# Ledger of designs, part 35: designed miniproteins, single chains, continued (5)

Each design is a single chain, and the fold is of that chain. pLDDT is the mean over its residues in the fold that is shown.

## One batch from the design tools (miniprotein)

Design m17191
Fold by ESMFold2-Fast:
Structure m17191 (fold): chain A 79 residues (1-79)
Amino acid sequence: MVERYEITMKSEEDREEALRLLELVARATGKVRIVEVSGNKIVFELDVTAASPEELALVRMTVSAIGLLGSEKPVVTEE
């Protein structure tokens, strides 16, 4: 099962910081794939089936940190 996250940032500068955080988590876990970066929007997928509880927690904490930078509420869809 894959969860798709759509995050819209308030500015391009905030998007660059959010993207750096997501890239770090993708490298750390191997379970996150950045699918699209378009304007202030970042789309990524999380392989929930292959992820450990610790990896899931790290991704969720990262999404929360991105929220503090200035995102709209993330949209999550199950694929």
Scores: mean pLDDT 78

Design m17192
Fold by ESMFold2-Fast:
Structure m17192 (fold): chain A 74 residues (1-74)
Amino acid sequence: PSWEEVKKIAVEELVEAGVSKEEAEKIVNEALSEAKDVDEFLALVAKKLVEELNVSPEEAVDIAMKIKEKLYEK
């Protein structure tokens, strides 16, 4: 998938999980600026959800897995 598609799907999944669109876009843009590949992007999104929004590690991993599924399997 393109990085534009990665951003779109990641923002949509974060919003569905209860993150505001503004916070979702911030986290996704930060992760996109740092990541070299999609797996690193997903790890950074999960880390930022825990550190910046106080999401549980379990929930952050579940959100990252949903993003990955939508990018490669749906």
Scores: mean pLDDT 82

Design m17193
Fold by ESMFold2-Fast:
Structure m17193 (fold): chain A 116 residues (1-116)
Amino acid sequence: MEERRERLLEQIDALLDAMRGGPNGAVAEFDEEGRLTALYVLGYDPALGKFVVARLPPDDAEAEVRELGTLENIEKAYEEAKKIIDSNPLLTDEQKERVKEVIDEAYEYAKAALEA
């Protein structure tokens, strides 16, 4: 592996460690009502040799995703986010389904934006 690539991945790993959710690649933020306010989505880009991070707000996911990600990496991060939500012991089944619906909408919006 190239030293430059290793250093970049190390910096990204440190950023992920600083984010709540650890090296799992996705974390969701909720308001006091339990509504999703933001989804931080992480995907690995093998062509660039690095992770891509996107912040997906429920009301404007399109602009940020187009700047940061490939569709392939966003898809991987999207699947990881759903796994994290399913494993969250603080969420009820109803809350998990509601959050996944918002994430599904954000992903479809991101996908459409990247395909345009």
Scores: mean pLDDT 52

Design m17194
Fold by ESMFold2-Fast:
Parts: structure tokens; C-alpha cells; sequence
Structure m17194 (fold): chain A 85 residues (1-85)
């Protein structure tokens, strides 16, 4: 199964929650692709490094969400988003 996640700027708590969720999904055999905004790049790179998820950096959170949704639709996978308020 494929999972696409759009990531904006994350709090430390949100980063930890996303890391755990992505790690669990990969352990269950899912292919995970992260689409992160530039503001979320540092957190997203850390998550990708720890979990083995694929990563694409986009200029804005809106573009990251659009690309994640496109990937999910193209692969028949799941789509999710996470951003700090």
C-alpha cells in the first residue's frame, strides 16, 4: 500500500507523532512518500532519515498538499496532512 503525507511546519510533538506513524506504516509494508514545505524541511528530512520514507520538498505547504494528493490518487493510496497552527 502507498501513503502520501503533506507536511507543513511542525511542532516537536507533531514531528514525533508523524515519525511514529510513518515508521509503523513502513514496518507494516507500506511505501510512504513525504511532501514537505520548505518551512517543514528540517523535520521532514529527519523523519525520512529515521524511517526510510521518500521525501520531496515543495515551496509551500499548499503545493506539498497538492503533490501528496496527486501521488495518492495516482497510486490508489492513502493521503494525509500535518501542519502546526
Amino acid sequence: ASVAVGLGKLSEEQKEAVLLSVKNAIELGAEVHLFASKEGEEAAREIAKETGASLTIEETFEKAKEKAKEFAEKTGGSFGVQEEE
Scores: mean pLDDT 83

Design m17195
Fold by ESMFold2-Fast:
Structure m17195 (fold): chain A 82 residues (1-82)
Amino acid sequence: TEEERRRREKEERSRRLGREVMETGAKKLKEQFEKKGDEFLLEVWEETSKEGPASAFWRTLEVEILLSLGYPKEEAVKEAKK
């Protein structure tokens, strides 16, 4: 029915938007690190991106935050791997 088609289209759009947000977020983080010349965070992004865009986004952001709080690089990476 027309209603079933509209419901499926709405559900597809919602799922696409969720993925687009994570993919865009991961890409923007990479671009920021490239602009700063932050080779360490770029390497973290590349490793975490192997598990998908959500992993790249959240784990790399966690490492960046931990570093900004004064945690050493080794500890920041270790925590983000959990």
Scores: mean pLDDT 79

Design m17196
Fold by ESMFold2-Fast:
Structure m17196 (fold): chain A 104 residues (1-104)
Amino acid sequence: MILVTDEALVEPTKQALKELGINEEVILVRPEEADKVAEELAKRGRLTAVVGFSRSVSTEIQLTYSIPVLILSTSEVEVVKESIKAMLESGALIVEDGKPRTIK
């Protein structure tokens, strides 16, 4: 399951997953609820990633549950697709516009 914190990213994320042949559920959550929902899904082993225009999951929760966060400056499907590939290939917990980043 992938959580999306920005409505504009819901359809681009679904399209990117379809083009990559990945069968994941995409759920829109409000940014203020993202920390709570991400933690609950991660505890159940059901969270693949959180996608948004900004970081909506705290560093503490992200590190505790190893939650990947994909931060995008655009809703372009190709950038979303590159970010998902970068996450899967690198195992990075932060990906910004398709580029893996180290936490801190």
Scores: mean pLDDT 85

Design m17197
Fold by ESMFold2-Fast:
Order: C-alpha cells, then sequence, then structure tokens
Structure m17197 (fold): chain A 89 residues (1-89)
C-alpha cells in the first residue's frame, strides 16, 4: 500500500513539474487560447491516468459506476478541447 501510494505520488509530482513551464508561460501570454487548451488537455489526461491507477491499487473507494461516469465526462471534455484546438489551428 505505502509503496504503491509513493509511486503514484512521485508520478503525479513529475507530471506537475512537466506542466509547470507551460503554465508559467501562459501567465505571461493569457491571449494564447491554443496553449491554454493544450495545457488543459495534458492536465486532464494526467488526472485520468492518476485516477485509473488509484482505482487499480484499491486506494479510491468509489463505486465503479461513479468512476466510469466521471472518466467518461473528463474524456468528453478532452475531446471537445482537442476539437477546439484543431479548429483554432
Amino acid sequence: MEEILREIEEEARKKLEELKPEAERLKENPEDKIGALKLLVEAARAGIELARRLVEAGLLNLPEEVVQEELARVQAAIAAAEAEIKALE
């Protein structure tokens, strides 16, 4: 349990460190809608991956139906954001 939790925490920390430079750049360039949407997609995908790992490790004590509904909602939001990125490019 503790070892698995530590591994998940380390992966989450590494992903946040990867996203930080782009988040800082967007603070200086608030007009960059494409950059903001791309960061949102990356963060959302990282969140899905983290949630999936927590469920697999038995660390997220939610009904499977609730987890699946939330994952589908976030995946739909990612698809919408990706479609908007493509339309703006």
Scores: mean pLDDT 77

Design m17198
Fold by ESMFold2-Fast:
Structure m17198 (fold): chain A 56 residues (1-56)
Amino acid sequence: PAAPTLVVRDAAGNELLRTTDPVAAQETILATPGPLTLRILDAEGRVLAESEVQGA
């Protein structure tokens, strides 16, 4: 199947990254201080999962 779209947002709700590359998502999370939200979207933009992750 096509790779899901990954959306990284900061604690203020700003969208930092929207990508299908999980490495780019991980690098953004590790480079950004504080708690972040990761959303996983399907090809139609439907939210499959949402997780709070620890940044830098």
Scores: mean pLDDT 78

Design m17199
Fold by ESMFold2-Fast:
Structure m17199 (fold): chain A 87 residues (1-87)
Amino acid sequence: SLEELEEKLREPLEELQRMVREELLAQGLPEEVAEAAAEAARDEVFRETARRVLEEGKPLPSNEELLRIAREAARRTVEELRRREEE
């Protein structure tokens, strides 16, 4: 169920959000952008994991795969925020 998956992923997702935020801050991004991108990454990891596990019947992704998804989502969010700032 979605609720069971949310409980299982709570701590891993909090850790992924923290790691992504710290990586973006280390790259010199503003705190507001880093926080927004890290939150978006956490949400994307949960959505993608729920789709794979609950809809496709696949096993829970590895920690390496979850981090890959998180980094890709954060990158896309940073690019979108930069585009909006240039408008």
Scores: mean pLDDT 83

Design m17200
Fold by ESMFold2-Fast:
Structure m17200 (fold): chain A 92 residues (1-92)
Amino acid sequence: SKFAEEISVSTSEENGKKVITIKTKKGETYRTDDYKEAGEKIAELAESLGDPVLAEEARAIGEALQLAKDGSLTEEQLQELEELSRRIEAAK
């Protein structure tokens, strides 16, 4: 997809903390440990590439993952969101 060609999303663990890195083909790099912030940034980039559906999904996933981190999601919802995150990472 065009998004996968222009945008790279990766997760890493630094000093026991999960960090999300978003890199654009233009060389811009964004780093955060907040899933909602990461989702909003991915959404802005998806909209700029003409994919409003992916933008809406990115916002929803980011917000839900942050709520899961704060203990506000069901176990089933958390598992579904982790699977979606894994699929996004695999779409390189």
Scores: mean pLDDT 69

Design m17201
Fold by ESMFold2-Fast:
Structure m17201 (fold): chain A 80 residues (1-80)
Amino acid sequence: SMEEIEKAIEEIEKLIEETKERLEKTTDAEEALAIMREFYKRIGEILSKLSEEQQLEVAERVKPKLEELMNLVREKMLAA
């Protein structure tokens, strides 16, 4: 159970970093939206394998990294 939580956190944090890199390389708003849509889909797939209690713990623990990603999205939107 704890091992499953830690694995999910690692997978989500890696996905956040991958998504940040993809967003940095795009100049197309439609492509950026597609990247974020795929990101949320993959998060959902990772979380769907966990219990409700485990999902809540993972969500809280990844929140700081997720906020970093959301800040990057906001910064890119301000450049438009």
Scores: mean pLDDT 82

Design m17202
Fold by ESMFold2-Fast:
Structure m17202 (fold): chain A 74 residues (1-74)
Amino acid sequence: SSFDRRNALLDEFFARVQEVSDESKRNNWSLEELSERIREAAEELIRERQATPVEREMLENAVKWLEEELKKAA
């Protein structure tokens, strides 16, 4: 279903974010580099899964939420 697909996309996105976060810590990336890699992960997922406009907006909102959380943690 559309609901199940959106949940699967979010789960996959956060799994990819975890991998990016682990690489960021190993390489001492700046917040700007980490944010860019998170955006790239979202865009790659959108492309690979042929995300609908609603699914794209959901992933873009997840990226914005993560960027704000990272700024608060810095």
Scores: mean pLDDT 85

Design m17203
Fold by ESMFold2-Fast:
Structure m17203 (fold): chain A 123 residues (1-123)
Amino acid sequence: MKYEFVKKGEINRNEYSIAYIRSEQDLQDLLARLEAGLQYDLILMDVDMPRISGLEATRRIRALEAELGFERTPIIALTRDDSAAARQAALDAGADDVLTLPVSEEELKEKIDRLLQERRARR
């Protein structure tokens, strides 16, 4: 309930396109979009998904980006496990940052804005 806007699978913040991967279907839709030559500016990845882990989903996205010759889209892993081991596993899978749930809308927005600004600072 605290971050209602992210439950809708996509967030548009001005010129930015953000995907929220919450299910195997969300992953399949994202991979199809990548194969069509379209990328999101940032991906929010739920690690604690049924049927497929967010870690495996992250690895699949990274493999497809490499195969298609795309630049890496920033991925924030969202997990209920606040351990150092869970954080390291997400980073090893290819995530750029990790947030522990529950997270406030303000904390999530701050992390998103930071990664999007860092991506643009490549001048």
Scores: mean pLDDT 76

Design m17204
Fold by ESMFold2-Fast:
Structure m17204 (fold): chain A 65 residues (1-65)
Amino acid sequence: MDLSLAVLDVAIAVAETIGYKVKIEEKDGKLYVQISGGPKDEEDEFYDVLKKLAKNAGIELVRVP
């Protein structure tokens, strides 16, 4: 859904604003995301939020180290 994709983009921009480093690569309908710059538990929680948003948009989200 277009709205879910827009919310995902905004969530990424907010994370970068608050000090996280987020890299996104789109390949074959999948989003590969690398999250750094925060405590690991906060990075894991942020990834879970992104994964739910991506699932609502019909996109598979894959976390890379």
Scores: mean pLDDT 74

Design m17205
Fold by ESMFold2-Fast:
Structure m17205 (fold): chain A 84 residues (1-84)
Amino acid sequence: RVVLSDRQRVTEFASLLLYGLKHGSEEDIINLLVSWLNEHPDLSLAQKEALLRAALAELEPRLSPEQMALAERVVRTALAIVAA
């Protein structure tokens, strides 16, 4: 497994969200996030949530309110799927 710093992980999630918002559907972004989260079972649900929330905060100045609402929705949905 590749061990990344928290900052690098936040930047990775932010990049994935930004890429998805530009090139993918809402469903594609959710599937991408769920896949990544399932590949990291060593992270607790709380750690996964904290990293995704930090990524959203990093993106906030770069996104429109509509894009931010979509990003928050896909993150919430991905976390709910992984928690089930």
Scores: mean pLDDT 75

Design m17206
Fold by ESMFold2-Fast:
Parts: sequence; structure tokens; C-alpha cells
Structure m17206 (fold): chain A 100 residues (1-100)
Amino acid sequence: SQSSLIELADSAATYATKLADLSDSSSLKNSLLQLSSTVLNLARNSVTDEALRNLISAAEGLIAQARKAAQELGTPEAQKEARDLISFANALISLAESMI
């Protein structure tokens, strides 16, 4: 299950990076990259219920930033990268919730 958490977190981080690269907003780019890094670090260290709850919160934050990026950029590319990111982040949240 931890290997699956890491795999999902890595996928979410990959799409967050692609979405960040499409953004001209330093604030949005930095938020996406910081949250993706946080999600990866928490997934790698998800050995306690507290760590799993922190992972869920970070993934929810990443979803919020992905939705904001898709709305602000308004391009088909941004919409696609945001949908893929949100899909992997939701799968990560579901898996983490099942482990608590």
C-alpha cells in the first residue's frame, strides 16, 4: 500500500509539474510545485495515521491549486493536465483514507 501511495503521489507530482510549466503566475507555479513536493514527501513517510491525514490535506490542497490553474489558464492543455492531476490526487486520498 505504501508503494501504491508513492506511485500515485509521483503521478500527481508529474502532472502538477506539467501544469506549473503552463503557468505564467509565479505564485500558482510555486504553489503547485511546493504542494507536489509535500505530497511526495508525505507519501514516502506515510507510516502513521497523522502522516496519512497530512497527506490527504496536502493532496486536497493540490486539487484546489489544479482547479485554480485550469480556470486561470483556460487552455485545453491546462484542463487536461489538471484533470489528470485531480484524478491521481483523488485516488491517493481514497487509498490514504483506507489505511487510517
Scores: mean pLDDT 87

Design m17207
Fold by ESMFold2-Fast:
Structure m17207 (fold): chain A 70 residues (1-70)
Amino acid sequence: RKALIGRMLREIAEKYGLSIEDVEALSEYLAEHLPGWSDERIRLLIESAAALAKARGRTTLRLEDIEAVL
């Protein structure tokens, strides 16, 4: 599951024109803290975080962006 989340993070960041601070750490965080979430719901969460980072003028998706949309 961590590997799938990491792939989603990279895919979504690329689509939004963002780099990722730490794919490994973010993948682990999401897998550990959201064990009951569907893959679809996790994807929507990551997309929301990426959109927020972009709206704030950032070029990097960070843990803070993910935490802000939880």
Scores: mean pLDDT 79

Design m17208
Fold by ESMFold2-Fast:
Formats: sequence, C-alpha cells, structure tokens
Structure m17208 (fold): chain A 92 residues (1-92)
Amino acid sequence: SAEHEKLDELFAEIEPSLSPEEQAQLRAFVALLKEAIDTGDEAAIDAALAHFASMPGRLRLRAFQMVGQLKQAFPDNEALRRLAEALEAALA
C-alpha cells in the first residue's frame, strides 16, 4: 500500500542514526503500525501502543514523528488519525 511504502521510506531515513537495538525495536513498531493501518482493529492499535510505551523516550519521539509525517501524507486515513491521537496522549 502507499501508506506502507511511505512508512518504509520514513524508517529508512532515520535507520542510519539508530543503534542496532533501536533499529530492531523501531522495526517491530513499524510492523505493528502496518497491521493497525491495514486492519483498523482495536487489538492491532492496542498492540502498537503497548510496544510504543515499552520503547525508550528517544525512540518514542522518533516513532511519534514518523506517525505524524505519515498522517500528514494520508490525512483522511482514520486508523492513522486514531494512532496519532493515542500516541500523543501516551507522550503526555
């Protein structure tokens, strides 16, 4: 999907600035995010949020920025809107 391609592009841009451990954690988040976008399922969204909450603050900020950029590219995607709002609340 176009959302998956854009997400992969955004991850590729930041990947070189991350440690191998950070890359693994963020890659896992990207996989969960793709599932949540494709299904719109509450369980898939909750899984992405749980993984987000488990990541260090620096990675949470990177993940939030990626979702924000993805939402800007696909403003009418309801699953992305819900994810962005939930991630914003989790950062507060």
Scores: mean pLDDT 84

Design m17209
Fold by ESMFold2-Fast:
Structure m17209 (fold): chain A 67 residues (1-67)
Amino acid sequence: MEEEKKKIEELYKKAKEYRDVGIPTYQAQADAARAAGDLGDASMYEAQINRLKELYKKAEEEKKKFE
C-alpha cells in the first residue's frame, strides 16, 4: 500500500508541475505566437495546454481515491 500511495504522490507531483510550470509556459508561448500572427504555433501550444489540463484532472481523480 505504501508503494502504491508513493506512486500516486509522484504522479500528482508531476501533474502539479504540469499545472504550475507547463501550462503557464505554453500559455505564454501561445500568447507570443498569437502576437506574432503565428496562429499555427498558437494552436499547437493550446493543444498542449489542453493535454496537460486533462493529465492534471486524471491525477487529481486518482489521488482522491486515497482520500
Scores: mean pLDDT 78

Design m17210
Fold by ESMFold2-Fast:
Structure m17210 (fold): chain A 70 residues (1-70)
Amino acid sequence: MKKEKAKKEIDEILKKLSKFLEKRGIKKASKLVLERKLDEALRVALEKDPVASLAIAVSKTVIKRLEKKV
């Protein structure tokens, strides 16, 4: 019901993260983020760009908190 607000926030985070990864040249991680495979995206980014990997890790935590509001 009011979970639509959380879904919009999650979608916005994923879009911003995907664009950030694209700008840094990590197209594979950007695609994985759009597929919501954040763990795989984190692995790819960790080998190429530590800043991108941190952004993915933080985004994962925020998304989990938004999804799991109990």
Scores: mean pLDDT 77

Design m17211
Fold by ESMFold2-Fast:
Structure m17211 (fold): chain A 84 residues (1-84)
Amino acid sequence: AMERAERLVAEMRKLLDELEKAMDAGDVEKALEQLKRIEELAREIGELLRDDPERLQAVLEELVRRLKEIAERYPEVAEKVAEM
């Protein structure tokens, strides 16, 4: 369970990097698809880490921080980030 959660966190970080690349390229549709995948992974990580709230909180804090940074640079995704 923990090892799988670590793998999903790594995948989430990769999707955040791809989100930034898509926005830099002006591909808003791809960026929104990446956001949906990130949201789905965050739910799976939440289920896997439900018995480890400290680790779950750390992962969610990192996700929120990175999404805020992306939203500040790319207002096109800011509304979707705010809904998460």
Scores: mean pLDDT 79

Design m17212
Fold by ESMFold2-Fast:
Structure m17212 (fold): chain A 68 residues (1-68)
Amino acid sequence: SVEAQLDRILDGYLNAIRLAVERGDLETAQAFLDEARAVVEKHRDQLTPEQLARADARIAEMEALVAA
């Protein structure tokens, strides 16, 4: 499903952001965050409100990592 594919993609971005932050590479972390946001936006119309809320929560987790 689109939701299952999106979940896998967002898990990949979350891990990539975590590794970039660990290295002190905030520019790369921000770029991955921007890409993750774009992927969610691209699929917004294909998600239920509950699925969108879960995707937004993952983005919020990514934002918290980059802001730390």
Scores: mean pLDDT 84

Design m17213
Fold by ESMFold2-Fast:
Structure m17213 (fold): chain A 87 residues (1-87)
Amino acid sequence: ISRETRLRILEALLLSPKRFPLTGKDLRDIAKEVGVSTGTFRSILREFFEIPDDVPATLKNIAEYINKLAAEGRMLELLERYQELRA
């Protein structure tokens, strides 16, 4: 997967606050917008958000985990991580 595709996924997710709280459908829609497979999309999100192996690798569970991070006020930290990847 290209670095540009990875960054586009993260941009669509992190720079669209109106999408929160996220659903599995929201994540599927982002994958379709970017043009990646659901499996590839899940792998990118698990890597970027450092999702624990005990969290099931479904879009619903990934969305719930990201919502938890947002609720904990960790969105600024995640945006900074995204900016580091973009640089």
Scores: mean pLDDT 76

Design m17214
Fold by ESMFold2-Fast:
Structure m17214 (fold): chain A 70 residues (1-70)
Amino acid sequence: MSLVEALESEDVATRLVAAHDAAEAYAAGKIEDLEATKEVLRRLAEDPSEHPAVRRLARESLERIEEIEA
């Protein structure tokens, strides 16, 4: 399962773990499609119907990825 597939999973726990691990996966050079991953993280962070913990972790991971890029 790719990181993007995990972030788009129907299972809340799978999305939670993927959102948490996204920044570490980026730092380790293990993200195959960075732009797709950032877009999914942004959608999750902005989705009002998403679980609050997934939204928070998606936002935190997106911020951390953008800090590493800067």
Scores: mean pLDDT 82

Design m17215
Fold by ESMFold2-Fast:
Structure m17215 (fold): chain A 66 residues (1-66)
Amino acid sequence: HMLEEKEREGRRKVAERTAQAAADLAKYTGSDKVVEGARNIAKSIGEKIGPEYGEEFLAALDAALA
């Protein structure tokens, strides 16, 4: 429908913010369980929204954890 471009931009920003928060939490706690949870979210995004978004989220998470 209309406004799909704005919706796509909003979804990418949410993924980036969520990845950053998950990475910060993982570094703060030192827990692998937080990283596992974030990766599960990336898989869910890929299945429900599209594989491109899941891959982008996973890449953002890996970059933030470095």
Scores: mean pLDDT 73

Design m17216
Fold by ESMFold2-Fast:
Structure m17216 (fold): chain A 74 residues (1-74)
Amino acid sequence: DRAEELIERHEKLAGVTASEEERERALRWMEEHLDENGFEALELAMETYLEIKKGMGEEKVEERGREIEELLKR
């Protein structure tokens, strides 16, 4: 499940573990509000954040921002 993978990725980034109730609430919210492009945009945003922490250059960060904007317009 794509939504479940995003929650797991967020837990690792934030250093927290969601309760089962919090996880179910987040899954329902994502299923109700995110289409395919929304999921791709969120995944790309998380990947970009991790790469920034590893020293990603400003130009590449700007390119990822444009990709996310294009996904959200579709």
Scores: mean pLDDT 74

Design m17217
Fold by ESMFold2-Fast:
Formats: C-alpha cells, structure tokens, sequence
Structure m17217 (fold): chain A 79 residues (1-79)
C-alpha cells in the first residue's frame, strides 16, 4: 500500500536525520545540511503517499524538525 511505502520513506528520512546529527555533533555543518535536506525530501515524498491521518501528522512533525535543523546547520556553516 502507499502507506507501507510512506513508512519506508519515513524510515529513510529518520536515518538521514540521525546521520546529519552525527555530522552536526562533529562540527561538519555543511554535510549535516546536505543530509537534513535529503531527509526533508524523503519525508515529503512519504507525506504525499500517506493516507493515514496519524502518519501524516508524524511526517509533518518530522519535516518541521528537519527544516529547523537544516536552517540551523546552514547558519552554523557560515560562522
């Protein structure tokens, strides 16, 4: 189902956020920003495929989280 595909994309997005966090913790904000951008893309694809209201809510929260992390990483990369 599209919801099963959405869950797989969410798992990919979650992994990319975790990888981005590891680079952020190492001070590599440029790599972190690329990983967060990739995560947002996967989570947006998942949201488009999702029909479950609860899954949509969770995906939107993760997208918002990813966007906040991306914005911070971009700011830090320029310091």
Amino acid sequence: SSDEEAKKLKEEGDRLIEEGERYREQGDYERASRLYAQAISKLQEALELSTDPKLKEELQAKIDEGKAKLAEAIRKARE
Scores: mean pLDDT 90

Design m17218
Fold by ESMFold2-Fast:
Structure m17218 (fold): chain A 85 residues (1-85)
Amino acid sequence: SEFEKIRNELLELAKKMNEAKTDEEIEQYRKGIVEVLKKAKELGFPKDEIRRLLLAISAEFDHKDPRLQKALHDIAVEARKLLEE
């Protein structure tokens, strides 16, 4: 399904961001995640499915790493904008 394809793409990006060693890599993967979420909205995914995608990727992050916490927060802000349209 398109949902599973998008979910798997997001999980791979989240895993790479969680394993990233530089701030530049974290930022690149963060932008990639936001673009995939925008694509999901453009494809007509309902708000609940976009929320499910956000929850799935948040589970991949090391919540003790402040860089990853900041990136996840920025992803959540962008996702909220998508859900408010």
Scores: mean pLDDT 81

Design m17219
Fold by ESMFold2-Fast:
Structure m17219 (fold): chain A 112 residues (1-112)
Amino acid sequence: SQLEEAKSKFEKAAESLTEAYRSALSKITTENEKNALKKAFLKVSEAAKNIIGATSPEEIVKASNKLEEALNNLEKAVKSIESLPSKEKKKLLKAINKLKKANSALKKAAEE
């Protein structure tokens, strides 16, 4: 189904973001910036798990809205990290944008 295809793309985007997050975290040199990134990513991880665990289209839509907010907060946190090299920062922002697009597509498929 369209919903199953969107869910598969979502899971791949979430996996890509987790990989980019782990790489970025290893390059941050200050404890305060590492903690800020960890907190923002934890919110995204929790919201994404709620989408994967959703048993109805209505649950997917609600969880998708929470993930959108968490991704916006993660993007803001990433942009504020000064010790993160530009290459890793760009990779992480690209992965965030990819998951935002997959989340929007999944929400649309669940609403139809």
Scores: mean pLDDT 89

Design m17220
Fold by ESMFold2-Fast:
Structure m17220 (fold): chain A 81 residues (1-81)
Amino acid sequence: SSALAQEALEAGERGDPAAVPRLAELLTHPDLHVRHAAAVALSKIRRVGGEAVDRAVEAALAALTDAELRAFARQVLDHGE
């Protein structure tokens, strides 16, 4: 939904490391726009975070059971910088 995509993007703009678990959940959402927003938000949080944020993002990616979603999230993270 548009509201969930906005929630994800706002968390990314805040650079909030506490949002990483919520954004990881949104990576598995059925709406492609929500998944994309979550991946972009994680990319933004990773850029301004630190060692702890990098570790949390890698843990979130490793927890994804869907190989296509994992590949998509990694692509956004690698090219979002």
Scores: mean pLDDT 77

Design m17221
Fold by ESMFold2-Fast:
Structure m17221 (fold): chain A 98 residues (1-98)
Amino acid sequence: PDTEAILQKLEEGLTVVNKATPEQKKLIEEIAEKAAEYGIELYKELKEKDPKSPAFYKAMEEAARRVEELGKERGLTPGQMTAAAMLAMLKLADYVKK
């Protein structure tokens, strides 16, 4: 993992959130929630089939893919998609801790 690339994306996502209108924040939240739901569904399926599966990493990849797909359909900018992906990853992490 490239720590510098991760930090740059985190900084970009935070900048987008800080400058976003309430309407833009709502759209980012809606896309993040939906993407996280797809990731959680895949996580459950993979854990049921094989408890040793890297289910969390595969769920994160699925959530990121869904953010890109849904974000492009809804007209999100690349920075807004980064913010939505970060929020989706946090939602996935919160779910997995339970």
Scores: mean pLDDT 79

Design m17222
Fold by ESMFold2-Fast:
Structure m17222 (fold): chain A 65 residues (1-65)
Amino acid sequence: GEEAVEFLARALVEHVGMPEDVARAIAENIVREATPAGYENIKAGLSDVIPEEVAEEAARAVVEA
């Protein structure tokens, strides 16, 4: 839960340059709605804005939360 939100929010701040409050709100929404079946969709969406290897790690953390 919280660890996945922190990881994804940090990745969005570092790689997209969005404000921390916005990144955290997006991360909280993604983690709340995520299911294991959503891994490929989350990874694909994140890969459009952050490096693919970071997107894979973030998507895994989110669905394992």
Scores: mean pLDDT 80

Design m17223
Fold by ESMFold2-Fast:
Structure m17223 (fold): chain A 84 residues (1-84)
Amino acid sequence: AIDERLEELSKLLAEIVSTPDKEKQLNLLDEMKKRGLITDEEYQELKEAIDNKDYEKFGMILNKIYSRFLEERAAAVRAARAAA
């Protein structure tokens, strides 16, 4: 369910933000991609930001991903209400 994916995403994002180790950050990104929480494009953008130490861009991309999940949840609620 979308709520389970959102909770899992939030946990992994918190781990990435709390981890100063680049290798651990990259491993967490691999896990997020493997679980289908981020797209191939989002994975490459986040990896590039980590490699360039562009933490401002990294944060912007994470916010975009989180906002996408919230919008998917909102859209699902709207669709369910429209079907009633």
Scores: mean pLDDT 77

Design m17224
Fold by ESMFold2-Fast:
Structure m17224 (fold): chain A 61 residues (1-61)
Amino acid sequence: MSLEERLRARGLTLADVAARLGVSPQTVRDFLEGKATPSPELFRRLLDVLGVPAEEVEVLD
């Protein structure tokens, strides 16, 4: 399941995720579209925001 589908399932918007990660909504969109690869630290924070355990990886699988 894609990262975008997980955001919809959690009821989160790009703005919500961006605020929690401390990045712009453009950066979050780039992650969802695969245009940018988050650092390991940002990826961990992203998974935490989505409520996904570190053992489950979706976007970089």
Scores: mean pLDDT 68

Design m17225
Fold by ESMFold2-Fast:
Structure m17225 (fold): chain A 76 residues (1-76)
Amino acid sequence: MEEQLLERLSTLSPENQIKMLETYMIFIKAVSDVEIDFLESKGDYEKAKEIQKQTEEQIKRLEELKKQFEKKLEEQ
């Protein structure tokens, strides 16, 4: 959940904020890949495509957030 992640990140050091986002993104990608492969193996291509799209959108948001934290670190 995005709100809980943002609240948690605000309590961390800037270095740990970036590391947490990187770890979370790796986890999301790994889980999504397994689910997509499973659905495709069953012929559920439409559902697999929807999960892929949702995952890509979530990763994009996290990458944008990571860039914002990296920029704040450079300004320190």
Scores: mean pLDDT 79

